# Designed miniproteins, single chains, continued (4): the designs that were tried, part 40

Each design is a single chain, and the fold is of that chain. pLDDT is the mean over its residues in the fold that is shown.

## One batch from the design tools (miniprotein)

Design m13369
Fold by ESMFold2-Fast:
Structure m13369 (fold): chain A 81 residues (1-81)
Amino acid sequence: MSEEEQAEKLREETMERLREILEEAVKQGKITEEEAKKILEGAERYLRSLIEQLKAGKISLEELRAQAEALVQGLEREVKE
């Protein structure tokens, strides 16, 4: 599997994790469905930007994984207030 294929799989897995966190937050009444949609749209743009940086040789796959994990952990902390 190429680094680009690994990065795309990581993006898909990260978006799935974010979706599950946001769906739970909406069910608990902590955020609205509209807010959840905006967060997912922002996260997808951010992850796509990181993949473009990887393709350009500006970051490593390890750095991309670290940034994706930080995004998930940051959202989990924010919604558990």
Scores: mean pLDDT 84

Design m13370
Fold by ESMFold2-Fast:
Structure m13370 (fold): chain A 69 residues (1-69)
Amino acid sequence: MDREKAEELTKEAIERLKELLKTAPKSKHPALVAGVVLWVVGEGLELGLSPELINEGVKKVLEAADKEE
């Protein structure tokens, strides 16, 4: 099911982002967030996910980044 794949991808992205933000200096955070967002879009497109599901995943990644700031 596409939603299940989207949720799994989003969970992996958030886990990677949290690790990166905890270990990287603050000045690198915008580039790391952008990189994770681009990765979610690329992987979502390869998996054949709808734009709606990809957008939900991107929003959750951005929310996780905001919570760390």
Scores: mean pLDDT 79

Design m13371
Fold by ESMFold2-Fast:
Structure m13371 (fold): chain A 86 residues (1-86)
Amino acid sequence: SMAEEEARKKLEEARKALEEGDLESALKYASEAIELLVDSKDPELFRELAEVLRELAKALEEAGKTELAKQAAGQAEQALKKAESL
């Protein structure tokens, strides 16, 4: 679907932002990907989302953003559970 294609692009943008240390942009792109994938049935996209969110959580924790890190980690676990249920 177009939403899944857009989600893939958002996940790529989130990974690039993480590589550049741009946590604000990484959070934005990851959140947009979550919204785009709400009705998706593709388990691989949810596994990719979980990986991006897990790396984002680590980067946020290293930056001292503990609350945001916990939120990202929780979203990663939800994405993994979604992938396993599909």
Scores: mean pLDDT 88

Design m13372
Fold by ESMFold2-Fast:
Structure m13372 (fold): chain A 81 residues (1-81)
Amino acid sequence: SLEELKEEIDRLIEEYKKLKETDPEKAKELLQRVLELLDQIMRTADVAEVIEVLERTAKLLEEVDPETAKNLRTFAESLKA
């Protein structure tokens, strides 16, 4: 379900934050999994739900990966047009 996918994204980002400094290779794999889940949500959810998830994920990444956060916010804004 969408809620289960959102919960998995939250969990992966929390692990990413913990591993970024100690295991950067593992952290990169976790971030890649987050992007895969976002792609899955984009294929199955309504545009409003996609915008919400992109904005929420960007907020969670803001402090630890500001570049990815900015990219997700930019994409969310493009979907509003």
Scores: mean pLDDT 84

Design m13373
Fold by ESMFold2-Fast:
Structure m13373 (fold): chain A 70 residues (1-70)
Amino acid sequence: SQAQADIDKARQYLDEMNQLLTAAGLRPLTQAEQDYLIDTLVSTVGASGLRETAESMVTLVRRHIEERKA
């Protein structure tokens, strides 16, 4: 289903965000934190809104890391 595809894509974005955080020496989200975030956002903004939020989070984290690179 489209909803499942959007959730799967959001999980991929959260994994990408965790990779960026780890590479920058920052704490990644735990599996429990990821699951809580997904469950909360799906119930609040739907699967497509979750995917858009996760994509935005990756963009913001990437920007923050680049601005902090010495």
Scores: mean pLDDT 86

Design m13374
Fold by ESMFold2-Fast:
Structure m13374 (fold): chain A 78 residues (1-78)
Amino acid sequence: KFEEALKAYQAGDREKSYELFKEMAIEAIKKGDYENAVYYFKMALKYAPKEKQPYLEEAIRAAINGDREKAIEAVKKA
């Protein structure tokens, strides 16, 4: 999955990169891996549509604070 996201990123496939990194961030949060979740959210944010960027920024802040519930609710809106 990470290799797929990285390949999409390198190919300039913005939509696929955004969706794959967002999905990996959610899975990282579910596993309690907030460090990798923050990294994946930042990768998703780079290619995120403008209207979804505030939700990813909120998810990043929640993940940094270890707030699983808030992070997941924020990404649902992204």
Scores: mean pLDDT 80

Design m13375
Fold by ESMFold2-Fast:
Structure m13375 (fold): chain A 83 residues (1-83)
Amino acid sequence: ANEKMKEAIRHEAEGALHVMHLAVQKATGTLDKEEAIEHLEKAIEHFEKAAEYAREAGDEELARIAEEAKRLLEEELEELREE
């Protein structure tokens, strides 16, 4: 339980960090499409793992939040790839 929760939180934080990098690049007008795709793909991977570890830890709320974050980022990735 403790280690699974720790991994869930770590992956949530790493996913959020990739999202923050993307947000900063958009805000500063320095967005590189290839770099943005990489950040989105990494964030998606991290939120997917966060949801899995949260479920194993028995935290269904954290798992739902991570799944929702993943879904939103997958939509962003699809939009970005179509640009």
Scores: mean pLDDT 84

Design m13376
Fold by ESMFold2-Fast:
Structure m13376 (fold): chain A 95 residues (1-95)
Amino acid sequence: MADEEKALELIKQGIEALKKKDYEKAAEYFRQAAELLSHKEGLADALLALADSAEKKDEIGTALGLDALAQAYEDLGYEELAKLLKEAADLLLKS
């Protein structure tokens, strides 16, 4: 659905914001994605937890949230998105 594709685009924008150390903007994108995925409770909850960690500038919590989201999307067959999420988590942990 268009909402699911828009949510994927927002997640990618959130990852890009994290790479720029714009944690507030990353949190906004992840919250918007969670709203679009409200019918998929597990994904919405994971995105909200990730947004909360990013807003608090909790690098470890944000990295763990990215890894959890990556596993969920990998299980759904979104291999490229899962890879981007894992790479973002690794980048934060190296900081």
Scores: mean pLDDT 82

Design m13377
Fold by ESMFold2-Fast:
Structure m13377 (fold): chain A 87 residues (1-87)
Amino acid sequence: AAPRIDVLSADEKKATVRVELPDGSWAIFEVELEEGKPSKGKLVEGTGNASKVTVEALKEGNKLTVTATDDVLGLSATRTFDLNDYL
């Protein structure tokens, strides 16, 4: 199965992203939002392999594209969110 990506909250300046891996591990990341520029997630808390995931997010207007990459399990997922659902 692919990593699961959820946005827990978002405002104009930041989003809180949760990643869950098929091994049951999970992690929460904070991402700074800058229009048209990719931002790397900062680990807030997490367990197991999910705490080692690389999160990258790109904001383009009301569109937020989040990519989670786990090099340990060889898993990657990308999901797009509508920021109007959080504003």
Scores: mean pLDDT 83

Design m13378
Fold by ESMFold2-Fast:
Structure m13378 (fold): chain A 81 residues (1-81)
Amino acid sequence: SLLEKMLELMRKAGWSDEELELLRELYRLEEEGASAEEYQRLVERFAGEPLPGDLTPEDVRRNALRVLEALRKALENPELL
């Protein structure tokens, strides 16, 4: 699956088990069409602290989706696989 390929890529890049679990949960939120507020709550839970007040829930979702898209593009690069 695409998620398994992303997790393997990030494991090879030195991501921790906690960071890989965050990636798994972000992927799930995208597949479920989750709200921006759900993305913010997930990221705050893994950070263990509230996010800066200048970041909106939509900013958090946009940044998370950018990370997932960057990983999809990285999987197309043979130098990173």
Scores: mean pLDDT 79

Design m13379
Fold by ESMFold2-Fast:
Structure m13379 (fold): chain A 83 residues (1-83)
Amino acid sequence: SAEEALRESARVLEEAGYTGLAETVRQALEAETILELEVNLGMLRIALGVEKLIGGDPRVIEALERAIRAIDELLARKRREAE
C-alpha cells in the first residue's frame, strides 16, 4: 500500500542519516489535507533532484522515488474522495 511504502521509505531515510527527510515522509503519512501532502511532495521532489545531481546514495534515491509515488497515490485518492 501507499502507507506501507511511506513507512519503508521513512525507515530507509532515517537509517541513512536523512532524519529531516524521514520526518517529511512521516508527516506525509499522517497528513489530513491535500495541501499538507502537496507541501511534503514538493520538499521530497527537491531532495530527489539534489541527490541525483550529486550522485548520492542509491538507496536514498530509491526511497525518495518510492515516497513520491506513494504521495501521488494518496493525493489521487483524496481528490477522488472530495468528489
Scores: mean pLDDT 85

Design m13380
Fold by ESMFold2-Fast:
Structure m13380 (fold): chain A 92 residues (1-92)
Amino acid sequence: MTLPLKIDDEATREQASKTGERVAEIVLAGGGLIRELAKLGSEAGRDAALEAMGELLEGKADRVTIEADDYRITMEVAPDGTVSGSLEKLAQ
């Protein structure tokens, strides 16, 4: 149910909605990575996932890749606004 907004600035409303959605998606993806790394006992990996999430939230990059412990952590914002997080175990 849409509340009638008396602001005659459609671009501002659309931008605010897109920004909120992007933030929510980044937090959900980053939270998932942090939980998996905590389950694996990787404190450095958890810290790296927090750093990657922070970089995306600051809008400095659309993709961040950080290596910590035996893991490669990648977070990416796709052109459609979809946020993904991945963990790859590095071969030693």
Scores: mean pLDDT 73

Design m13381
Fold by ESMFold2-Fast:
Structure m13381 (fold): chain A 57 residues (1-57)
Amino acid sequence: MEVVVRVQEVEINGEKLYKAAVISEEGIIGTGVGKTKEEAIKKAKEDLEKKIKEKEE
């Protein structure tokens, strides 16, 4: 499955964080927020996998 990964630096409640979005070929979007780009991407991928499984069941 080919996915597009986007990461943006954001400020939430005065804290500098990273927001990630992972978009599948079907247009399902997983999102995640973390203190690092890697953490944000990991959480976004986990969210995407959950959404894909829910759609299949």
Scores: mean pLDDT 76

Design m13382
Fold by ESMFold2-Fast:
Structure m13382 (fold): chain A 102 residues (1-102)
Amino acid sequence: MNQREISEKLREAIEKNDKKKLEELGKQIMDEIKAKRVEAFPSLSLAPYLLELVDKKLAEEFWEWMLILSDDSKSEKERLEAALKIAYLTLKATEEMPEYEF
C-alpha cells in the first residue's frame, strides 16, 4: 500500500464513519510500518516536525502513538489504533484531511 492509497481509503472510511474499514486499514498500515516500508509512507518522516510547528501537543501525541506501535507487548487492537492515528496525523500535517475523533 502506498501513501496515496492510504489517504484515499482513510478519507473514505472517515466520511462514511465506517469503523470496520478503519480497523481493517489500521491493521494494513501497522503491517506496512512494521515491515519498514518507509517508501510506502514517505511523509511519515516529516509529520512530527510539521505538527510541532502547528501544535506541540500533536507532535507529542504522534510520538506516543509511535511508541505504542513499536511495543510488541501491546495488544493488536492498541497497535492498530496507534497506526491509524499516526497515519491520520501524518496526512493531516501534509495534506487536507477531514476532522475526525478516534
Scores: mean pLDDT 75

Design m13383
Fold by ESMFold2-Fast:
Order: C-alpha cells, then structure tokens, then sequence
Structure m13383 (fold): chain A 59 residues (1-59)
C-alpha cells in the first residue's frame, strides 16, 4: 500500500507511521486504512502532499 511505499522510499519511519495510526485510533478510528494513515502523515508535517501523490502513483 501507499504507506509501504513511503517507508520503502525512506520518506517516513515506522515510528512516524505508528504515531499517525495511534492519533487516528485516539480520534475514534479503530482500524485506520493505509490512505487515512498517509493523510495523517501529511497533516502532521512528516511528508508533503507532493510526496504522498508521487507514492500513490508507484503503488
């Protein structure tokens, strides 16, 4: 998925992904999707919108 591509490219760390997922769970999302985690990573400032869109094209 897109999160796996971001990790493969070194654009995010596993710790940053875990933080994004944890925030989504705290916001009431018991099972965050790859797309929701990726959007949270942009919101948190760990990646840019351009980096996310590029990763989506590689999946």
Amino acid sequence: GVVGELLRRGLVTESQVAKAGGILVDEGNDNPTDEQIAEKLVEMGYISREQLERARREV
Scores: mean pLDDT 84

Design m13384
Fold by ESMFold2-Fast:
Structure m13384 (fold): chain A 67 residues (1-67)
Amino acid sequence: EPKGAPESERVLDIPDPAELDDETIDRLAAELREMLVESGVADEETADRLAEQFRESLRSAVELARR
């Protein structure tokens, strides 16, 4: 199927922060990266940077939610 409509990060199935484990965070970051590159919203370099920031944000949110 052709892709043309921009999608937001809401396409990612993000569970609540208390239930995020490292594997889920890695998967979500990888999906975000792939989505950004495939949609043309960002190049690989920018997508890698955003995915790293997203991963760190999720890890911080999980730590706060679990405490």
Scores: mean pLDDT 70

Design m13385
Fold by ESMFold2-Fast:
Structure m13385 (fold): chain A 88 residues (1-88)
Amino acid sequence: MLSPEELLAKYKKRIAELAKQGKWEQAINTLGELVLLLKEQGASPEEIVKAIEELRDVALENMDPKDVSKEARFQLVSDGLIREVREL
């Protein structure tokens, strides 16, 4: 079993590759998978929010400029997840 830190590192690498390839639907699903896994491991809301924010940064850094509209959808989904987690 991966530690939360190792799991976050693995998912950052996956998000970077998906963003670089323009696979934004898969990136959104991957974000959801990490949030679920962190919840299952008993991560705090603050830890989950920080993980989501770090994945957002990685996605933005690896984005192709032509994918601005698709990246905007990823941002909206991640904002929704952060809001949901913070309300817990």
Scores: mean pLDDT 81

Design m13386
Fold by ESMFold2-Fast:
Structure m13386 (fold): chain A 82 residues (1-82)
Amino acid sequence: SSQQIDRLRSQFDNIFRQTMQDIRSSTTPQQIRQVIRDYSIRINDINSQMDRYITDPDQLQSIYDDISGQQDQIVRIAQQVR
């Protein structure tokens, strides 16, 4: 359980960092929209995995809060690239 949670945290952190890099490397609004779309697909898969085997509501909420914070950062940086 703990190892699976740590693995999922590493996965969504890696997805976040890659998404941030891809946005910064984007040269068109269309590329940014595609990066965000790909991020949403990947993170939805991670969320489905979390719901399946994380039974502690407080742990699950903490992870959702972390993901939400990362999503806010992605939105902010995407808005700065015109």
Scores: mean pLDDT 82

Design m13387
Fold by ESMFold2-Fast:
Structure m13387 (fold): chain A 85 residues (1-85)
Amino acid sequence: SDKEALLRAIGLTLRAIGLEIELELQIRKGTMTEQQAQEYIREAQEIVREARELLRHPLAREMAQRAIELAQRVIELAQEVLRQL
């Protein structure tokens, strides 16, 4: 249902925010490993995949798009870390 899709989109957005915060903290500590960077990319790609399925639900569309944008930022930041290793 559209209401269930909205709740899922909210959950994915909160997960993406959490990943960005954790990633930024790890970057500041300077302790990021290649495996950790790859794990952030994998988790963020999963959020993108799930959020894209929610775009068809009118009530969830804007929140799902926000989740995609935030998760893509996590992917970009983690890929930059990998390039510097």
Scores: mean pLDDT 89

Design m13388
Fold by ESMFold2-Fast:
Structure m13388 (fold): chain A 142 residues (1-142)
Amino acid sequence: STLNLNISGGGTYPEGGSARLTVSISGVNIGDYDFALYQLPAGASRWQLVAYISADGKETWISDRFAGRVTPSVDLANSQVYFDLTNLTADDTAGLAVSLYENSDSRLLAATVSVGLDGTVTSHSNTINLSAGSGSPLTVVA
């Protein structure tokens, strides 16, 4: 079985509305990975960290830009991670990606999705390797 990482919950949402991004993993034990949600804002050249959650759900980090508007959670029984987004704004209409951190291998594996407030949004689930740009000044979490 090939490792597969999918993100769903892309689409068009009303401003001020809520969306659930669902990360699904197969072929491996989800408990061996930590999860980070990234955003590529319109006109930006770098992916920006939005939220992080450990495999056991006990360690979380949320960007100040999304404070009170992103809630990560882990569902080990269904091999899923959720990123619940609330009070959606035009600044949230961007490329989103989720990365897996394998503590034993330090490998980044990612899938992407698109979220919009207006128009047609195409949801894509692809396994990709993301090159993190050097230096978020917060948290050496492997």
Scores: mean pLDDT 68

Design m13389
Fold by ESMFold2-Fast:
Structure m13389 (fold): chain A 125 residues (1-125)
Amino acid sequence: IGKTVQELYDKLEEAIKKYPDNPVVKKVKEFLEWLQKNYALTDRELAPILAILLLAVAVATGDKEMRDFAIKVLKEFAPEPLREIVKEVLGIDLPEPKYQPSLPIPKTVLDRLKEILEEAKKAAE
C-alpha cells in the first residue's frame, strides 16, 4: 500500500507540473492541500481518495494511462460511497474492494471528490 500511495502522489505531482493552468488540476491541488491540513489519514484511507483525484485529472486531460492506473487502484481500495460516485458520474462499475477501509470517508471529503469528478467530466466534453 505505501508504494501505491507514493506512486499516486508522484503521478499527481507530475500532472500538476504538466497541466498547471488546467482548472480541474488546480482544484485537485487545492483539495490535496486542504486534505493534508484537516485530516491525518492512513495509507488505506488515502489511496482511494488520491486515486479519485488522479482519475479526475485523467478524465479532464484525456490521459488514458493515468486513467487505467487510477481505476486499478480504485478496484483494490474504493469503498461503496466512492464506487457509487464513480458509477454515477462516469458510468464505470467498480467491483467490491479487495481491501476494506478502516474508517468511513467523511461526507465533506466525498462531496468535494464528487464535485471535482463532475467538473472533470464536463471539461472532457
Scores: mean pLDDT 80

Design m13390
Fold by ESMFold2-Fast:
Structure m13390 (fold): chain A 120 residues (1-120)
Amino acid sequence: MEELIKEELEKAGFSNAFEEAKNADEEEIEKLEKLAEKGDARAQAILAFKYADIYHETKDRAAREKAALYINRVASLALQGDEKAKHLAIAAITYIQALSGFDAEAEAVRYAIDYAVNAG
């Protein structure tokens, strides 16, 4: 699992994104949310990892909704032809699929990315 995530993050050029997500405090999350709102795919992927992790630990519905939001945002950039966002989205869905409660989101993102790759 972690090896597949690392491989995709390396292809995106952001091998440290998963570790950054694990170590992000409340202030760092706020900064990442501002970057994600501006369309930063890396920030969106980091927030998807972070909120999925929070949901896995706490079962907080708000964290689940935030994880799904950021997965969908990075996937949307991937569908627009952002090659780095594609690898970030694959890394993020690989992680969230390993966690309980995200099967539908992971399947939808996989389908969308596969469609973009095969139809482009």
Scores: mean pLDDT 75

Design m13391
Fold by ESMFold2-Fast:
Structure m13391 (fold): chain A 79 residues (1-79)
Amino acid sequence: PKPKLPDASEARASFSEEQIQVIRDAVEEYIKENNLTLSEEEIEYIVETSLVLAHKLGLTRDDELRTVARYVAEEYVKG
């Protein structure tokens, strides 16, 4: 079953494909740096969660998006 995230569709529509890729790249970098193995489905879930959080916080800059993506990835792995 795919997890449903509140406002995921609205959040995704608020970002360009380039901004979404920045988030995905940051998640993948975190996984590599921490010697983790996650499925593509888990990576996509972290990406969608990061988009929802970034949208709610009004973050639009690449550095802000990378920071939120790494935060969400860390929380997913720890929790």
Scores: mean pLDDT 80

Design m13392
Fold by ESMFold2-Fast:
Structure m13392 (fold): chain A 102 residues (1-102)
Amino acid sequence: SRAQQLFDQGRRAFRQGDYDRAITLYNQSLSLDPDNLDARVNLGRAYRELGKYDESIKIYEDTLSRSPNNIDAWINLSRTYYDMGKYDLSDYYTKKALDLME
């Protein structure tokens, strides 16, 4: 699909360190396929790489509201709080991910 093509282009941009381009491509993919949770998680990762932590958190929280069992979203939310120096929140979200892996 066109959504999948845009997602794959976004992932290539991300691997090249072109995080702004990755965000644009992931948003275009999500406009066509809003249920692509992998695109949402990768969008949050791109914002985190740019230090846009509030935007990253909102994306992961939206992902988790749609899919509470999305382990990648819990892990990435934890990593975002760690990057912010909010270690208690990072530990909390790590435990949430671990509980789902059992």
Scores: mean pLDDT 89

Design m13393
Fold by ESMFold2-Fast:
Structure m13393 (fold): chain A 84 residues (1-84)
Amino acid sequence: KSVEELRAELARVQAEAAELARQAEREGLSPELAERLLELAERIARLHVEYAELTKGKEAAEKVREKAEEVLAETRAALEAAVA
């Protein structure tokens, strides 16, 4: 994918995640909604790695991947704790 395509996909997925997060605040965080939020977080992480690889190369992408793994672990823990 081009840089423009990756940027557009990132923006779209981030918007979807924000909408679901607002739904969770209004309706309560169900286990099903938590799983959907985690899936979007995983997709956002993957897109960040692809973007870094395309724009800054493999070494930068590896650092972004490591950071994304940390953030995803924190996101999983936070969602599990927040389930209503």
Scores: mean pLDDT 81

Design m13394
Fold by ESMFold2-Fast:
Structure m13394 (fold): chain A 100 residues (1-100)
Amino acid sequence: DSSIQKWIEALANAVKSIFGEEEGEEFKKILEEAYKNQLSEEEVLERLKEKFGEEKVKEMIEKIEELLKEAKEKALELKETKNIPSKEAAEIALELFKEK
């Protein structure tokens, strides 16, 4: 399984936990389609805005950035405290946010 697919799943689960099941599924679909079609960050943002509206997309991005920051901080803590390789620490940190 690709690391990108795991990241898409984690981000979709974060959206699902904050905004609801339907929003999470739509977000996942857009990201999977974007990855398949090798869309730019700007093109992904446009698709999200078309589906959810500009205000909701802004809120989603802010919440995802907050969760990614917390996941990075937790991964660093796990790496330093448990002497876990960076990749494994990051995967563990993301799993902690699966239902957040």
Scores: mean pLDDT 69

Design m13395
Fold by ESMFold2-Fast:
Structure m13395 (fold): chain A 105 residues (1-105)
Amino acid sequence: NGMIDLYTHRINGYKLAVKNPSGVKNVEYYKEFLEKTKNLSEEEQKFLLLEEDYLEGGLSPELARLLAEAIMKNVDLAQLDEALRLHAEGNFEKARELLLKMLNK
């Protein structure tokens, strides 16, 4: 779905920003993220970054984690878009049920 590749590029961008911080905004955030995740695999780093992005986007902790898990398991984008549409409509329970079904939980 390309989202995993996008987050691989974002993690690599954080590493480059920390090596070459001149003119980079938020370099301290990138440094802190890399330091707190230094013992994690790249897949675990991408999962946490996805979860943090959805939390900042206003999703609940449970929905942010379920969406991050679904993306990392390469679930179909059309199903992810439906879950996000349900959330945007305020149908949080339906969004949750759809994500749980996609993850076989």
Scores: mean pLDDT 83

Design m13396
Fold by ESMFold2-Fast:
Structure m13396 (fold): chain A 71 residues (1-71)
Amino acid sequence: RDPDAPGPPDRVASAEAAEAFRAEAARLAAQGRRVRHVPEAELHTAEAARLFARVLAGDTELAAEAQEAAR
């Protein structure tokens, strides 16, 4: 890994957010929950991926925080 983060925060956040989203989706699927598999290209932004991971868990509070964080 490089100390210099190449690219905008969206890039690095997208990568880790996508990983978190996949892990969350896998956990839900393992529990028998049917989670839609969204390809990384469709995640669009790190915030979306991060939100999806939490919303899939049923966290509505996170949806409200996203509104403030987005501003």
Scores: mean pLDDT 51

Design m13397
Fold by ESMFold2-Fast:
Structure m13397 (fold): chain A 99 residues (1-99)
Amino acid sequence: SDKRKQIEELIREVGKKYGFSEEEKKQMLYTIFTFMETNELSVESIKLVLEFLGQRKLGKATLSDFIKEMEKKNFSEEEKNKAMSLLLQGAVTLGIDLS
């Protein structure tokens, strides 16, 4: 699907930007597609999650910064909850500390 191709491209671009390994990119692809089997999530939300995971891996940004970005984008409460859930799953997948 077009959305699947957009997600694959986002993982490639964000992974390159933040130095994700080929294995980390594969794990994120699997995590996102598995999540999306039961959750409707926008490409914009997925991009925000990936960008934040990349920044957090570099010791930049905080969870508060992620929440503020979702507020700025006027995401619904449901979209914010799903994006947060994906963020937590992605952090576990990549071994990224959100504290």
Scores: mean pLDDT 87

Design m13398
Fold by ESMFold2-Fast:
Structure m13398 (fold): chain A 101 residues (1-101)
Amino acid sequence: DPEKVIDSILERLREEGREELVELIKEQLEAGVDPQLVASVFGSVIQQNLSVEEARELFERVRREYERIKAEHPDLSEEERILLALARVYREELGLPYPVD
């Protein structure tokens, strides 16, 4: 359940005093962004201990790739599109080739 994952993420961010990330998550959900996409991106943000600026940039890059994948591969599931978007963004950041061209 992506909503329960988001609740867990929000709780951890509050405990760590990272209120700007809590507000960023709320902003994205209020804007109608898919909760599964939000949970996946911000799970990675917590795991990698990214700054608010880095988290915002990561989220914007993943959303851009997600929309591109949605246009290129409308047959993929929501979960598959999210995973592919994350993979493309992380491969680009690490200077590695994309997992799918």
Scores: mean pLDDT 76

Design m13399
Fold by ESMFold2-Fast:
Structure m13399 (fold): chain A 66 residues (1-66)
Amino acid sequence: MLAELREEVRRLAAEVEATGDKSKAIPTTSALMLVIAGEVEASLGDEETARALLEAARRLLEELVA
């Protein structure tokens, strides 16, 4: 479900923010731009593209949490 992917992305973004690591600011911003693009695609009815963009954001944020 797209909603589950949204929740996971939000959780991961919060975990990155909790690290307090300023070096992660730019890559976190890049991940958030993918989230914005995904939400725009979802609002236009393209759930497949939205899913792909949110999945890409999830992968970037997972690397930043590690």
Scores: mean pLDDT 81

Design m13400
Fold by ESMFold2-Fast:
Order: C-alpha cells, then sequence, then structure tokens
Structure m13400 (fold): chain A 95 residues (1-95)
C-alpha cells in the first residue's frame, strides 16, 4: 500500500529528527519539535482516514512545546511518541 509506504517514510523522518536532538541546543530541540509537528500535520492531510493517529502525536508535541520540561525530558517524550507511531505503522504493515 502506497499509504503504508508513506507512513513508514514519515516515521523514519521523525526518528531522524529525534536522533539529531541529542547534540542540539534547547532552542534547536524546540525547532526540531516544530518540524516534527509540521510533518505530522501534512501526513494527517494526505491520509485523512488515519489522521487520528497523527492528531494524537501533534497533541503530544504541542504539550511538549508548552511545557517547562528540560531538553532531556522533551527528547524522551518525543522519542516515546515516535515509538508509538512506529508500532501503529508496523501493525498496518502486518495487516
Amino acid sequence: SSKIEYLREIVEKLQALVDSMATASQEQVDELLKEMRRLLKEAAKKIPELSSIFDEAVKTLDELLKSDYSKQQKILWADAMVGVLEIHVTVLELS
């Protein structure tokens, strides 16, 4: 399915952004979180039937951007959120 292939590409892009956070400044982490949010919003527009998954991920990122969390706490939550998306995509690939 071309939709599942697109979802896999989005998860890989999100993981690359999270991986780059380890060496980033706090300001750069917030910019990376905003880029993740942009990608998820575009994914929700392209695959409306799966938009609930992306909307939940966007909600998590919005909460992180508004939070007083440290850089390390933001990275941990962003990584966990991408992990949940990875599980969703893997389940779809196996279905």
Scores: mean pLDDT 88

Design m13401
Fold by ESMFold2-Fast:
Structure m13401 (fold): chain A 64 residues (1-64)
Amino acid sequence: GPELDRATTLLRRFSTRAKGLQLLVDLIRRGEISQDQAARAISRGMGLSLSQARDLLNTLLELS
């Protein structure tokens, strides 16, 4: 949806990356996206493998 697309866009630039990651965590907490959708957005936005994106997402969810 529009929020997921916005988060993915924020991940593409170093200066907005933290904001994009926080938005993805917020969307998961609100039940608006799945963890799989968030990991795919991290992979696409940051140029990480899906495995690396899942590891990063798990770390973020443990910290929040």
Scores: mean pLDDT 88

